# Designs tried in a protein design run: designed miniproteins, single chains, continued (3). Part 106

Each design is a single chain, and the fold is of that chain. pLDDT is the mean over its residues in the fold that is shown.

## One batch from the design tools (miniprotein)

Design m11678
Fold by ESMFold2-Fast:
Structure m11678 (fold): chain A 83 residues (1-83)
Amino acid sequence: SEEEARRHINEAIRAAREGDLESMEQHLRLAIEHRRRWLEAMSRTVSPAEYRRREVAVDTADSIIRIGIDFAVEKGLAHTLVE
């Protein structure tokens, strides 16, 4: 579900802040999987145009979140090293 995907993204952000790269990656993978399943379920209930719009938005958000998490982790680890 979208709510379940959001939960996993929040957990990935938390793990990134704690420097837990393994948990971060695992939660991100689960978030993407839940969103993919949700989109596939939606394909039978919305117009093709609306489905494509939502698919692009979800894919874009997931990509941006992954880039943001990777950047935050690099920044967090660097900060820890210089302290």
Scores: mean pLDDT 68

Design m11679
Fold by ESMFold2-Fast:
Structure m11679 (fold): chain A 87 residues (1-87)
Amino acid sequence: MDAQAYADKGEEAFKKEDYAEALKYVGKALELDPNYARAYYILGKIHEALDNKEGAIALYEKALELASEEDEELKKELKEKIEKLKK
């Protein structure tokens, strides 16, 4: 399974509120690609759901750093999430 497939599994688990399973799959995605912006974005959402605001901000900032210049939708969402959490 590639990093994208593990990230997809992590996002499915997150939608089901199975945060332990989501963390497991996102961790596997990052083992395969430690610079995968989407995996950090999903990990940030998990930390936000677990009320770890500071961790979520750090992970969203890492995802924004790693996001490609052409991924405008992801960058926009990351900027909006960071802004909301810093309030």
Scores: mean pLDDT 84

Design m11680
Fold by ESMFold2-Fast:
Structure m11680 (fold): chain A 87 residues (1-87)
Amino acid sequence: MLKEAEEAHAKALELAKKAEEAKEKGDELEALELYKKALEYYKKALEAKIKYYASQGKADYEKLMKELEEQYKEAMEYLEKKIKEAE
């Protein structure tokens, strides 16, 4: 479980780096699509961590999952709006 979180986090960082490189080159649409993919992997990493620590009695699963889902929806909606505007 933690290994899955670590792998997802590493992929998120790699995608975020590619997004920044695309943005610096002026490839705004490509950058936004890469940020969207990075966000998906960040969510997967955080879900795996929340589930793991909650199973150890170290985290409030319901509260943290609700907060994560709300933050993810807001961030994803923002990125999708920006992608539509960049097209």
Scores: mean pLDDT 81

Design m11681
Fold by ESMFold2-Fast:
Structure m11681 (fold): chain A 74 residues (1-74)
Amino acid sequence: VPLSKLSREEVEELLERIRETALELLKQGVPASVVKNVVQLEANYMKKQLTPELQELLEKKTEELLREIDELAA
């Protein structure tokens, strides 16, 4: 089992960077489906380096961001 090297604060900071990237892609006219795919790929990569508690936080924040992307694209 890989040891988590990231704190909750660091995970939230990385998630904010992912959110900023997603919003920039939407602003550039990238389709919401493609932006959501990028977010999911980045989140899945991070999961392998996290404790179960931090993985749950990542999943929750990722779901919130995916919903925000859908709402902005609607």
Scores: mean pLDDT 78

Design m11682
Fold by ESMFold2-Fast:
Structure m11682 (fold): chain A 73 residues (1-73)
Amino acid sequence: SKVDIMVEQFKSLIEFVRPGAVIELGDGDSSKWLKLAVDENGNLSVVDYSGYSQEEIDEIIKRMNEIIAERKK
């Protein structure tokens, strides 16, 4: 699914998910993208997105937070 593709892309970038980072994920087309910010405490926030439903964004963020939580062990 598109959610799985975005989550796998995020996993490949996990070493760069650091405080102050901005992470942009997309399909290589200008129509579908997700922009995330990492705050000073390492928490993700959604800056902006395009081409996704709110439900798809919520699922993507949930799975990304699970990946971050696993890394903090």
Scores: mean pLDDT 77

Design m11683
Fold by ESMFold2-Fast:
Structure m11683 (fold): chain A 88 residues (1-88)
Amino acid sequence: KKKEIVKRVLEKLGVLKLSDTEEEIEERINKIESEEEVEELLNIIQTIVDLGYKSILPLILTMVKELNKKFPSEKITELIKKIEELLK
């Protein structure tokens, strides 16, 4: 079940693989153009974070940081802090 949710997040971002580089993640995030798409993505990421699936969290952290550069918000900043706390 946790693996399936991770796959859904990767598919939502244009089929990001676990092997995707930081540059590939940045390119994917740069293609996000709508605020509704950002909110959907944040809700899925929040679900992954709440499930505590630690092996994907570094990838998620990179994505959320890039998202915050393009669409800065308090909600995204709080999510970054939460993920960083989980990674320690």
Scores: mean pLDDT 67

Design m11684
Fold by ESMFold2-Fast:
Structure m11684 (fold): chain A 78 residues (1-78)
Amino acid sequence: SIPALDYEKLSPEEIREALREYTDLLIAQISTLSPEQQQQVLQATRDLLAELRKLPPSPEREASIEALERIAAAIESL
């Protein structure tokens, strides 16, 4: 499946790097959106961050939080 990554074969560092690259691509795409759409993405990102923070701590949770916080910060800087 296209959205499936084999996380069993990736180190935590490799997962973090992949999320960073994907995050950079998403930020570039978001920067092409209208200001209204950028604010909608920012709100959705903040909502996802709140939900992730309710989950038990894990390397995957922390990496996802890092990626989403970076997306939010980038949108706020546009």
Scores: mean pLDDT 78

Design m11685
Fold by ESMFold2-Fast:
Structure m11685 (fold): chain A 99 residues (1-99)
Amino acid sequence: SEEVEKLIEEIRREAQRIFENPDVETLKKEFGLTDEQIWELTEELDKVLRAAKENPEITPEKLREQAESLVKQDPNSEEARRKALVYYLAALLLEKREA
């Protein structure tokens, strides 16, 4: 639906903003994240990046496809949205390392 496509675009834009400004104070102020949520996001991101390093089949494109699938499967789930954000952010970080 158009609503799900807009949600995917919003999550992509949020990942881009975090990627451009990875400052803890900005994350707290602009995204309303707690210290615990920032810690959880960082841990989940680290796990995805480590998995991608060990498995060359985990590409930026596959991470984006997985993120999109999660949002389409459960667009009202905060957990699905958070995981999609992590996957989009991981894709951006992997592309920066390959450049």
Scores: mean pLDDT 79

Design m11686
Fold by ESMFold2-Fast:
Structure m11686 (fold): chain A 65 residues (1-65)
Amino acid sequence: STLDAFRARADPNASHLERLALAAQAAADDPRVSPAQIVELARALMDNPDASLDEMEAIAAEILA
């Protein structure tokens, strides 16, 4: 799943921008995720620049459900 791919790629020491890029890439690599969901995910993560890795994963889970 996109969430499992994000978990596998996520580095807890990475910057917020690097984590955002990894989340977007994981979503783009999942054929079950629509382009609209990728845009919504990117927007939500950009609106939460201080989000921890766990919080970003929770945001991704809500949008990709």
Scores: mean pLDDT 67

Design m11687
Fold by ESMFold2-Fast:
Structure m11687 (fold): chain A 100 residues (1-100)
Amino acid sequence: MEEEFREALRRAIEEYLNGELSSALQRARERLSKVDPKNVEATREAAEELGLYEVRDLSDEELAIIYRAAVTEYTARKLHEIGREIDEFIKEKKEKGVLK
């Protein structure tokens, strides 16, 4: 579970460094009213553990944006998994004649 978030955070860092997130996140930046220091630190710690030293040159705002991208992807993935489990549960109940 935490490993899946770490993987999402790694991908967000790599996509940002490759410029793949730059245009989409620039629009999101206009709605980002506060930079959370703990999110900045989490991104820096993850980058250090992964050897992504290029992150050291990024601003606190950029690190916060990367964190937000990772949270968004991770949340979307979790919601999709929960939806699939609910669909399987409903299917089982329909097969047993409990739901129409």
Scores: mean pLDDT 69

Design m11688
Fold by ESMFold2-Fast:
Structure m11688 (fold): chain A 57 residues (1-57)
Amino acid sequence: GLSDLLAAIGRVLRLIGDLLDAEQQLKANPSAELQARIAALRAQLDAAVAALRAIQA
């Protein structure tokens, strides 16, 4: 329903924010740990977008 759609949108927006923050940190201090975190956040964002697309609201 609409509530599920809004929750899914909220998850996507939160992940985009986390990714942008991590990329900003990487620009200031390059590290393998930050690169791994960015890769993990990209995978989570892809999954969240796929879940959002699957919702029939």
Scores: mean pLDDT 83

Design m11689
Fold by ESMFold2-Fast:
Structure m11689 (fold): chain A 88 residues (1-88)
Amino acid sequence: SMAELEALLQEKQAELLADTERVLDELAKTASVAELQAMREALRKRKQQLQTELAQTTDPEKILLIQSMLAAIDFALARLDEIIAEKE
């Protein structure tokens, strides 16, 4: 059901956000500003692609999946902005 899919996506999104935070915390220690900026630009492009796909999608399951992916990207972008600002 949609409710079961939403619950599963919420659980998996929480796991992905935790993993994303862990990876970004390591990158904060080891990555150059140029590498972090390149990652930020790649995520911005991916966000644009997903927003375009979302606008063209009528499948409710795909809509939920894309929205979950967009939320994870927004989280990563916000954290990257903080890390870059701290290194500048």
Scores: mean pLDDT 82

Design m11690
Fold by ESMFold2-Fast:
Structure m11690 (fold): chain A 91 residues (1-91)
Amino acid sequence: SEKVEKIIKEAKEAVKALQNAETVEKAVGAALRLIGLAVEAKYLLPKEDAKKALQQILKLAKEAAKTAKSKIAGELAKATAKGIEGLLKSL
């Protein structure tokens, strides 16, 4: 699905932005973009595509939590992963 591919591409870009975020504003912006993409996947995609997209976005958020260059980005990535896990469980 083109919609799934687009959401995953944008999620990868948001994760890179989060990993490299050196300021609170940049970290918050990237984390909000990532959770927003997860919400879009849940509500705009068919259930099976939503599950696959959310699983990939969750993996990306967990990776960002481990690889983030700043403490704030790592903490926000961890919180974002927890939020995405909740979205996935609610499907």
Scores: mean pLDDT 87

Design m11691
Fold by ESMFold2-Fast:
Structure m11691 (fold): chain A 69 residues (1-69)
Amino acid sequence: MDHEIELKIVQAGMLVLAAETLLALGEPREVVRRQVEAARELVEEVERRGGKAPESLKRRIEELEEELE
């Protein structure tokens, strides 16, 4: 596996955890949205490069995107 792809998956997961935590604490939607957008971009980059992002990670990003609307 490309180490860069693996690192991007880990980084996206960390951003999702941060977004979930910030949202639970009632932080501004603007701050949470930045974390979610960064995680989405990393997942899209991984998939564009032929990597596979975990299904659970993609679902968590989708749930956060819905919650922010």
Scores: mean pLDDT 83

Design m11692
Fold by ESMFold2-Fast:
Structure m11692 (fold): chain A 68 residues (1-68)
Amino acid sequence: SVEEEIRREAERRGDGRISLAEATRILTRATGASERRVAEGLMARDPDGDGYVTVEEALEVYRELAAE
């Protein structure tokens, strides 16, 4: 599942967060949405531009895109 894949990446990092690049890759493949649209949604959850989102933030973007 998408949740399991996102959690696995966060565990690999050891900080409970996932990079925008990895989240974009996972969500683009899972939803079929364009990489640009996925990245824009994730960047909106990272206004400080640190390049990371939480598992919950990534899953919120996934649910939003999957509902389209």
Scores: mean pLDDT 79

Design m11693
Fold by ESMFold2-Fast:
Structure m11693 (fold): chain A 71 residues (1-71)
Amino acid sequence: SLADSIAKMLARATKDLPREKQLEAAARTVVDVEEMYGKELADKVAEKVSELLGLEPEEVYRRAEEVRRRR
């Protein structure tokens, strides 16, 4: 799926970065996907990236909300 492809690419690109940078990248990607493709796809990306990188989904969503408020 598109969500799976995006999540895997992001995880691969960020897996060796500090957790804070992984979280920032995940949050920004979730917001970008939501703007381009809608919330359902963005939620799937958030869940899959969290699974692949060992992040808390709630923390990714919290950071994504901060990114949205800035826009």
Scores: mean pLDDT 85

Design m11694
Fold by ESMFold2-Fast:
Structure m11694 (fold): chain A 65 residues (1-65)
Amino acid sequence: LDEILEEAKRNPEGALPALVELVAAGDERAIALLRELSPQLEEQIIALAKTLPEPVGKRLLGLLE
């Protein structure tokens, strides 16, 4: 878990899929970090949300609002 969060700080785009899995699982630290990174990852998050099942994709889009 901590390794994924540290990787997301150093390589946000590369760690995005793993970070999204943690967000889907309801991890509060992952949700907080993704919200913090969302301004620089907005396009990537939207693109990824379109490829995921609706429940997960909707949760990701909610972080941008």
Scores: mean pLDDT 74

Design m11695
Fold by ESMFold2-Fast:
Structure m11695 (fold): chain A 75 residues (1-75)
Amino acid sequence: SLDEKLEEIRKFVEEQAKKLSPENAATLKKEVDRRIEEIRARAPTLTPEQQDLYVKVLKRFVEKRTEEFLAEEKA
């Protein structure tokens, strides 16, 4: 289900957050929580294929955002 896929993303975020400073970890979690709620709000109007696309885009956002935070912390 979409909720199961979004919970998998939340677990992925917790794992990525362990690599970050407490401040950047909190920011990442807040940004992802906001996006999850936006996806949930839109879900009734989306096809299964569109829901899968939103989940893929969110996972890529988490990866890219984590990389950005790590690069900033190493500078």
Scores: mean pLDDT 86

Design m11696
Fold by ESMFold2-Fast:
Structure m11696 (fold): chain A 100 residues (1-100)
Amino acid sequence: SKVEELMEKLHEAYENVDLEKAEEYIEEIKKLMPEVEEELRRLVTEGNQEVGFYDEEEKKVVYERPESEEEVEELVERVKKRIEEYLEKVLKALKEKAKK
Protein backbone atom coordinates (compact mmCIF):
# COMPACT_ATOMS: atom_id res chain seq x y z
CA SER A 1 0.00 0.00 0.00
CA LYS A 2 1.44 3.34 -1.13
CA VAL A 3 -0.35 5.22 1.69
CA GLU A 4 1.09 2.85 4.32
CA GLU A 5 4.61 3.37 2.89
CA LEU A 6 4.13 7.16 2.97
CA MET A 7 2.82 7.00 6.56
CA GLU A 8 5.96 5.07 7.61
CA LYS A 9 8.17 7.63 5.82
CA LEU A 10 6.25 10.45 7.55
CA HIS A 11 6.94 8.77 10.92
CA GLU A 12 10.69 8.59 10.09
CA ALA A 13 10.68 12.26 9.01
CA TYR A 14 9.01 13.13 12.34
CA GLU A 15 11.69 11.23 14.33
CA ASN A 16 14.47 12.92 12.28
CA VAL A 17 12.82 16.39 12.61
CA ASP A 18 12.82 16.65 8.80
CA LEU A 19 10.06 19.20 8.25
CA GLU A 20 10.62 19.45 4.46
CA LYS A 21 10.26 15.69 3.88
CA ALA A 22 7.30 15.47 6.27
CA GLU A 23 5.47 18.19 4.27
CA GLU A 24 6.25 16.33 1.01
CA TYR A 25 4.89 13.02 2.37
CA ILE A 26 1.76 14.72 3.76
CA GLU A 27 1.13 16.32 0.33
CA GLU A 28 1.53 12.93 -1.40
CA ILE A 29 -0.86 11.26 1.09
CA LYS A 30 -3.44 14.03 0.45
CA LYS A 31 -3.15 13.45 -3.31
CA LEU A 32 -3.90 9.74 -2.75
CA MET A 33 -6.91 10.44 -0.48
CA PRO A 34 -9.54 10.19 -3.30
CA GLU A 35 -8.16 6.73 -4.18
CA VAL A 36 -8.28 5.67 -0.50
CA GLU A 37 -11.90 6.87 -0.27
CA GLU A 38 -12.87 4.93 -3.42
CA GLU A 39 -11.08 1.74 -2.28
CA LEU A 40 -12.72 1.95 1.17
CA ARG A 41 -16.14 2.41 -0.47
CA ARG A 42 -15.53 -0.65 -2.68
CA LEU A 43 -14.35 -2.84 0.21
CA VAL A 44 -17.49 -2.18 2.29
CA THR A 45 -19.94 -2.20 -0.65
CA GLU A 46 -18.69 -5.14 -2.75
CA GLY A 47 -17.36 -7.39 0.03
CA ASN A 48 -19.87 -6.42 2.75
CA GLN A 49 -16.83 -6.70 5.04
CA GLU A 50 -15.86 -5.03 8.29
CA VAL A 51 -13.45 -2.09 7.91
CA GLY A 52 -10.87 -1.47 10.62
CA PHE A 53 -9.62 2.03 11.39
CA TYR A 54 -7.81 3.61 14.32
CA ASP A 55 -10.05 5.60 16.66
CA GLU A 56 -7.94 8.22 18.47
CA GLU A 57 -10.59 8.87 21.17
CA GLU A 58 -10.84 5.14 22.04
CA LYS A 59 -7.08 4.62 21.31
CA LYS A 60 -7.79 1.36 19.49
CA VAL A 61 -8.70 -0.06 16.09
CA VAL A 62 -12.48 -0.23 15.73
CA TYR A 63 -14.34 -2.35 13.18
CA GLU A 64 -17.54 -1.19 11.50
CA ARG A 65 -19.75 -2.96 8.98
CA PRO A 66 -21.99 -0.44 7.20
CA GLU A 67 -25.34 -1.91 6.09
CA SER A 68 -26.61 1.00 3.96
CA GLU A 69 -25.27 3.42 1.34
CA GLU A 70 -25.68 6.26 3.87
CA GLU A 71 -23.59 4.38 6.47
CA VAL A 72 -20.89 3.69 3.83
CA GLU A 73 -20.60 7.41 3.02
CA GLU A 74 -20.57 8.31 6.75
CA LEU A 75 -17.76 5.77 7.36
CA VAL A 76 -15.73 7.06 4.38
CA GLU A 77 -16.15 10.67 5.58
CA ARG A 78 -15.12 9.77 9.16
CA VAL A 79 -11.98 7.92 7.99
CA LYS A 80 -11.05 10.83 5.67
CA LYS A 81 -11.47 13.42 8.47
CA ARG A 82 -9.43 11.32 10.92
CA ILE A 83 -6.57 10.94 8.44
CA GLU A 84 -6.61 14.70 7.67
CA GLU A 85 -6.68 15.56 11.41
CA TYR A 86 -3.83 13.11 12.09
CA LEU A 87 -1.69 14.68 9.34
CA GLU A 88 -2.34 18.19 10.74
CA LYS A 89 -1.43 17.05 14.28
CA VAL A 90 1.82 15.45 13.05
CA LEU A 91 2.81 18.60 11.14
CA LYS A 92 1.99 20.86 14.13
CA ALA A 93 3.95 18.63 16.55
CA LEU A 94 6.91 18.50 14.15
CA LYS A 95 6.96 22.31 13.76
CA GLU A 96 6.96 22.67 17.57
CA LYS A 97 9.75 20.04 17.85
CA ALA A 98 11.83 21.86 15.19
CA LYS A 99 11.65 25.14 17.20
CA LYS A 100 13.46 23.52 20.15
Scores: mean pLDDT 74

Design m11697
Fold by ESMFold2-Fast:
Structure m11697 (fold): chain A 85 residues (1-85)
Amino acid sequence: SLKGQDVVVFGTGTSALVAYQYAVGAGANVVKAIVADLDPEVVKSVVEALESRGVPAEGIVADGSSIMKDILLEAEKKGQLVVTY
């Protein structure tokens, strides 16, 4: 169902890498990754790992559950699907 779809990957900490691997494995076009965690060092390391794979990545120091609604609404406005883990 994700094959050929433009998706935004969203995850908390290292779960963002799992969401990314799932999306790529399903044949999705990952247009952006968003990483949330309360630990800024975790955010930094996961963003760097995603960027090293050629994925535009954004880090947010926040509780992932608290920002999930905002991420989903922004993606909906842009006609993008969200893949989360």
Scores: mean pLDDT 85

Design m11698
Fold by ESMFold2-Fast:
Structure m11698 (fold): chain A 91 residues (1-91)
Amino acid sequence: LEEAIRRLEEAVERAVELASQGRATPELLEANEYASEGIEAARAGDKEKAIEYLEKAIEYAEKAVETSKNPEDREVSEELKRASEELKEAL
């Protein structure tokens, strides 16, 4: 669980960096918001809320992969999706 939370935190940090450069798609911004809520719920021990937020994070990250403008942006979106899936599975 702790490792999965850490990986998602790293993916969120990469997405935030992309957003600070004006490169994040609206879908990636939304996925990142849900992923952050999922992490918070997981840390609070609220497994049910964490799963709900992570499912939304996965949905929007998948859309972000489709709307990404270049390989780096797509890689960040794919990593956020994968880390969200990993945390959901670890719960």
Scores: mean pLDDT 83

Design m11699
Fold by ESMFold2-Fast:
Structure m11699 (fold): chain A 74 residues (1-74)
Amino acid sequence: MQVTVVLDDGTVVTYEVSEESSVGQVAAGAAGHLGVKPENLEVELKGKVYKGTEEAKDVKVEDGDVLTVKVVPE
């Protein structure tokens, strides 16, 4: 299954995920794409905001989910 990640600059990235994949795992992939540390991302899914991958590690993704990620400047 696939999820879509919308980056802060408007870039859209699609990730192939399994039924066991978490939002935290997807966020880690996005951090790698952006060249930032995972803890420097905020991830929004279905109106809830998670800081870094730690808050999202237990949140399961579903097929067709759209995640918005923002880089926290510092």
Scores: mean pLDDT 76

Design m11700
Fold by ESMFold2-Fast:
Structure m11700 (fold): chain A 72 residues (1-72)
Amino acid sequence: SLKRKRAEKLREETNLLAKAKNIYDNFDKLPLTPEQRKLLEEFKKLMEQDWADPEVREKLIEVAKKIVELFE
C-alpha cells in the first residue's frame, strides 16, 4: 500500500539522516580527507535551509547517503 511504502521511506530517510548527523557531530575528532570535509560542509549548509522545500530535502538525503558511504 502507498501508506506503508511512504512510512518505510520516511523511516529509511530518518535513519540515514540520523547516521549522517552522528558523523557530522563527531567530525572535529576524525581525521578527515578534503573530500569528506567538503561533504560535511555541504550537509551543514543544507541543514540551515528550509526543509519544507522538497528540493532541499532531496539534496539533504542525497548528501547524507554520500556521508554514510564515505565514512563506513
Scores: mean pLDDT 77

Design m11701
Fold by ESMFold2-Fast:
Structure m11701 (fold): chain A 72 residues (1-72)
Amino acid sequence: SHRELARALSRTPEEEAELLGQLSIDDLKEEAKRLQEQGYTAQQLRDLAEQYRANGDHAKASYYEALAQFIE
């Protein structure tokens, strides 16, 4: 898991928290790459983010907006 990896690579609780943040960004980049390989475009992901935002799911809206940024 990201937490286990961050703990193994860090020596302090503060360093662990920072590594967890970096691992989360790397996970987003990998997911964006997978979606791009499946034929998703940044625009399609932005459209999906708008649908989630309209439905009040702001967490998923932010997630798909971030994925769209990594595809472009």
Scores: mean pLDDT 72

Design m11702
Fold by ESMFold2-Fast:
Structure m11702 (fold): chain A 95 residues (1-95)
Amino acid sequence: MSRAEMQARVLARLRAAVARDPRNLAAIAEMAGVSPATLSRWLRAGDAAGVAAVMGRVLERLEEISGSLAIAMLLTGEILAGADARVMLEAALEV
């Protein structure tokens, strides 16, 4: 699986996690410390400047709420520092 394809699947999983949260987008954005418009932009296009760092913060907050550690691990990038983390991500996204 290519890195770009893996990132696309990870973004799709973030969108699904937000959609499953019973809170509206504004409440999730407030907890993450960003505007609802900013969070909506990242979920749709991923084109906000600094999106990687802010996606990390959003996922940390969603992990506190949803308990989806796998999604947080895939999107924050902290675990992507090592080769082992990449292998785990590839395995998780191959299902």
Scores: mean pLDDT 51

Design m11703
Fold by ESMFold2-Fast:
Structure m11703 (fold): chain A 81 residues (1-81)
Amino acid sequence: MAERLIEEAVRLVEEKAEKEFGKEKAREIAEKVRERLRAAAASLPPEAAELFARAALYAAQGDLEKAEELFEEARKAAEAA
């Protein structure tokens, strides 16, 4: 599930970046974001990885309060595992 949430978040980041920086720069940004999100998720237990991916998706949607809450949940889940 985490991989699908990461891909959705990356897609939203690319769409927003394209409007501000153009297609080439948006692809570069999206690729870096994808690499970082996948690396972070791969270093986490499955439950923490899904919460982290959900947080990234909410951040990409502009819901920073919900993203922060879910990042905190992911951190606690990783510490408990």
Scores: mean pLDDT 82

Design m11704
Fold by ESMFold2-Fast:
Structure m11704 (fold): chain A 65 residues (1-65)
Amino acid sequence: GKKLIAEAALEVDKDGDGYVDAEELKRVALSRGVSEAEIRRIIEKIDKDGDGKIDVKELLEYLLK
């Protein structure tokens, strides 16, 4: 799971802004075989502002610790 989510985040961050849309991250992660429950829990942990934007650096740190 964690490696697939990290790969999804890097793929979504193709504009290099360092942030990804939570909805787009969910779509890509699901397409890579991640469960909706797993990706939802991770997004809830990382999206502290609740604005639907995920900090890629914070996400990768959480996944790869």
Scores: mean pLDDT 75

Design m11705
Fold by ESMFold2-Fast:
Structure m11705 (fold): chain A 68 residues (1-68)
Amino acid sequence: MELEETLIVIAPPETPEEEILKLGKEALRKMLESQGLKVEKIEVKEVRFTYDEKRNELVAELVFRVTV
């Protein structure tokens, strides 16, 4: 079965995209497995980055496709 999940990651502005994606995939896997789901695959579908100047933070909205 396939699921679509959205996760928000907040990181320092110098954080590479690959690191943000890795952190997001790891957090999502742990969350789903804690709910009793057997996660077979996680794929990135969409990524949106927004910079928050007041907080000096990068806000990443990640959309994943998960196979369970």
Scores: mean pLDDT 82

Design m11706
Fold by ESMFold2-Fast:
Structure m11706 (fold): chain A 116 residues (1-116)
Amino acid sequence: SSAARLAAIQERFEAGEDFEAIAREVLAYERERLEKALAEIEANPSSPLTAEEVRALHAEQWRALAEAAAAILVEEGRLTPAEAEALKAAALAGDEAARVRLIAVVLEAEYRRAQA
């Protein structure tokens, strides 16, 4: 379950792991899930969703994540607005290091919110 996986991620951070290391595993898992979903749709012509619709939904989710992470980085003074826009553009273009950083920022923010 996603809840059990999130709890395991929090436990790993509390044990001293870097959020970027955790984010790398999250990114790998999401890539595998997308690849499997696209393969299942391609194998089933009666699927209610097309591969294009799944890719569009995935792109929309990445855009929302990138906007949230960029806002956090700017609000915390960690990046300028221009640097945040460049990071967002790189992540949306598929840059792995940029994607890992965006996931790590959001995971850190969610962890802090859960402790408050």
Scores: mean pLDDT 81

Design m11707
Fold by ESMFold2-Fast:
Structure m11707 (fold): chain A 100 residues (1-100)
Amino acid sequence: KSKKEKLLEALDYLEKKLKETLKRNLPEEVAKEAIELVEKTTEKLKKLIEEDYENFEGLLKILEEFLEEVKKKFPDEPLLIEMVELAKELFKKYLEYLEK
């Protein structure tokens, strides 16, 4: 599989797992709004991967903006912030692994 295909598959897996974790651990209304942000961010990431999968800096910028948006919208939800930080770090490490 190409690096692009591997990135898209990893992103789909992380999106699915993050959505499942949010639904299980957060109040329904908070989970719903958080999932909408996850879907919006995933769409931006997929678009950039399709256009320029080697744009590591651009992908990281989208993830940083996502984390800041979550912190601003849900400042009193530390578990949500922690889950988003973990998902970002995992995707970043996978990007670094593929750049080798």
Scores: mean pLDDT 83

Design m11708
Fold by ESMFold2-Fast:
Structure m11708 (fold): chain A 93 residues (1-93)
Amino acid sequence: VEITLTATVTLGADTIVYTATLTTSAEDVKSMQLTLQRNSGASGEAPVTSAESTSQTITLTLTDARVANPTLVAAGQVVVGEKTYVKLARATA
């Protein structure tokens, strides 16, 4: 199964979008680990460090100190052909 995860984070005046595509034998998404990169003044995309993971565990970690105690949850799933895509959204406190 191929899973595409998208996370959008707002940090002050900046909007940051991250996309990761991962292949796994599971149809469940538990957590995703990404390194976040900020683009000043514009929406930007940072490449994921690896797309060859066979792991079923994905941990999404926010490393920007301005984002205190972020919790990201799966917000929905979209099936296109034989593939499932999961959207992650920041939980507001």
Scores: mean pLDDT 38

Design m11709
Fold by ESMFold2-Fast:
Structure m11709 (fold): chain A 95 residues (1-95)
Amino acid sequence: SDEEIIRRVAETLERLGLVPPERAYDVAKSAVDAAKKVLSRIFGPAVETAAAMVLAGVPDEVIVDYLEKGFMLEREDAEALVKAIKESIDKVLAA
């Protein structure tokens, strides 16, 4: 989760003395938010791959495993991505 990543980054910043402890969380949150915008451009291929696999009728568990191993996604994030893609495709097909 984002909160766990922010917490780990904040703990690292505190441990290294790079920021005052009272600012560590806010600095970590800003850094994670910035990194997510960069990573969203890198994770475009993961979304495209997952969508192609859904359209090809690949089972959800196989897609999730592929996203975890191929794109280093956490299982919860991989499952959420597959669910979001399936819901999006269903809406397009219903139109």
Scores: mean pLDDT 72

Design m11710
Fold by ESMFold2-Fast:
Structure m11710 (fold): chain A 94 residues (1-94)
Amino acid sequence: MEEEARARVREVVEKHAPELNSLARQFLDAVDAGDVEAARQYGDQLIAKVRELSDEIARIYEEAGLESKAETYRANGDAAVAQIRATLDEAIAA
């Protein structure tokens, strides 16, 4: 059960990785360029994708009866969102 849940999580991560990597690159490039409008747009898209991924992973673990793992992945998603927002706030302030 846990190994099967872990395998499904890996598949979900691998499926989402190309889009997440593309959005993260576009966000960081916009931040580095001082393009506040592009940074907001890509930052918002990146936040939405991080939340989608963390929720999907959490659901897989919940369905497997692994509540603690589900809570951990939701917390990790929230932390990632907070970090993206902090990076965006610093770029806007500069």
Scores: mean pLDDT 85

Design m11711
Fold by ESMFold2-Fast:
Structure m11711 (fold): chain A 68 residues (1-68)
Amino acid sequence: MLKLSPEAVELLREAAATTTNSALRALLERTLQLIEDGRLTSDDVTRAQAALYLEDPELAERFAALLA
C-alpha cells in the first residue's frame, strides 16, 4: 500500500473536479478510489502523474513535488 500526503490527495481531488477532460477525470477518480480502498500502487501514481503532465504540466510538477 502506497500512502500519499493529504496535500497530494487534495491536488488530485481538485484536478478531478476542475478538468474538462473526461478521460483524465475518470483516471483521477479511479486513483482517488484506490487511495480510499488502501489499494494504491506506484504504477497508479505514475499513471496519474503522466496523465496530469499531458493536460497541465505545472500541476503535474506540483504533484511530483508532493511525492518527495
Scores: mean pLDDT 81

Design m11712
Fold by ESMFold2-Fast:
Structure m11712 (fold): chain A 68 residues (1-68)
Amino acid sequence: SMDDLVERVKKSAYTIAKNLGLDEKKAKEIGEEAGKVFRESLEKGMSPREAISIGLKYAREKAEKILE
């Protein structure tokens, strides 16, 4: 389901943020934001694969910006 995909994206984004060195609170926030980006991308007509890619790219870029 879409909710299962959203949960997967959130967990993957959280893991990316944690692996880059962010604390628990910031990693959870990035996970939630990536899930929203994924959902918005689907609403704009992107395929699930493309939407996942965009969500995870968002997570990495957001985490890297916080760590600058």
Scores: mean pLDDT 88

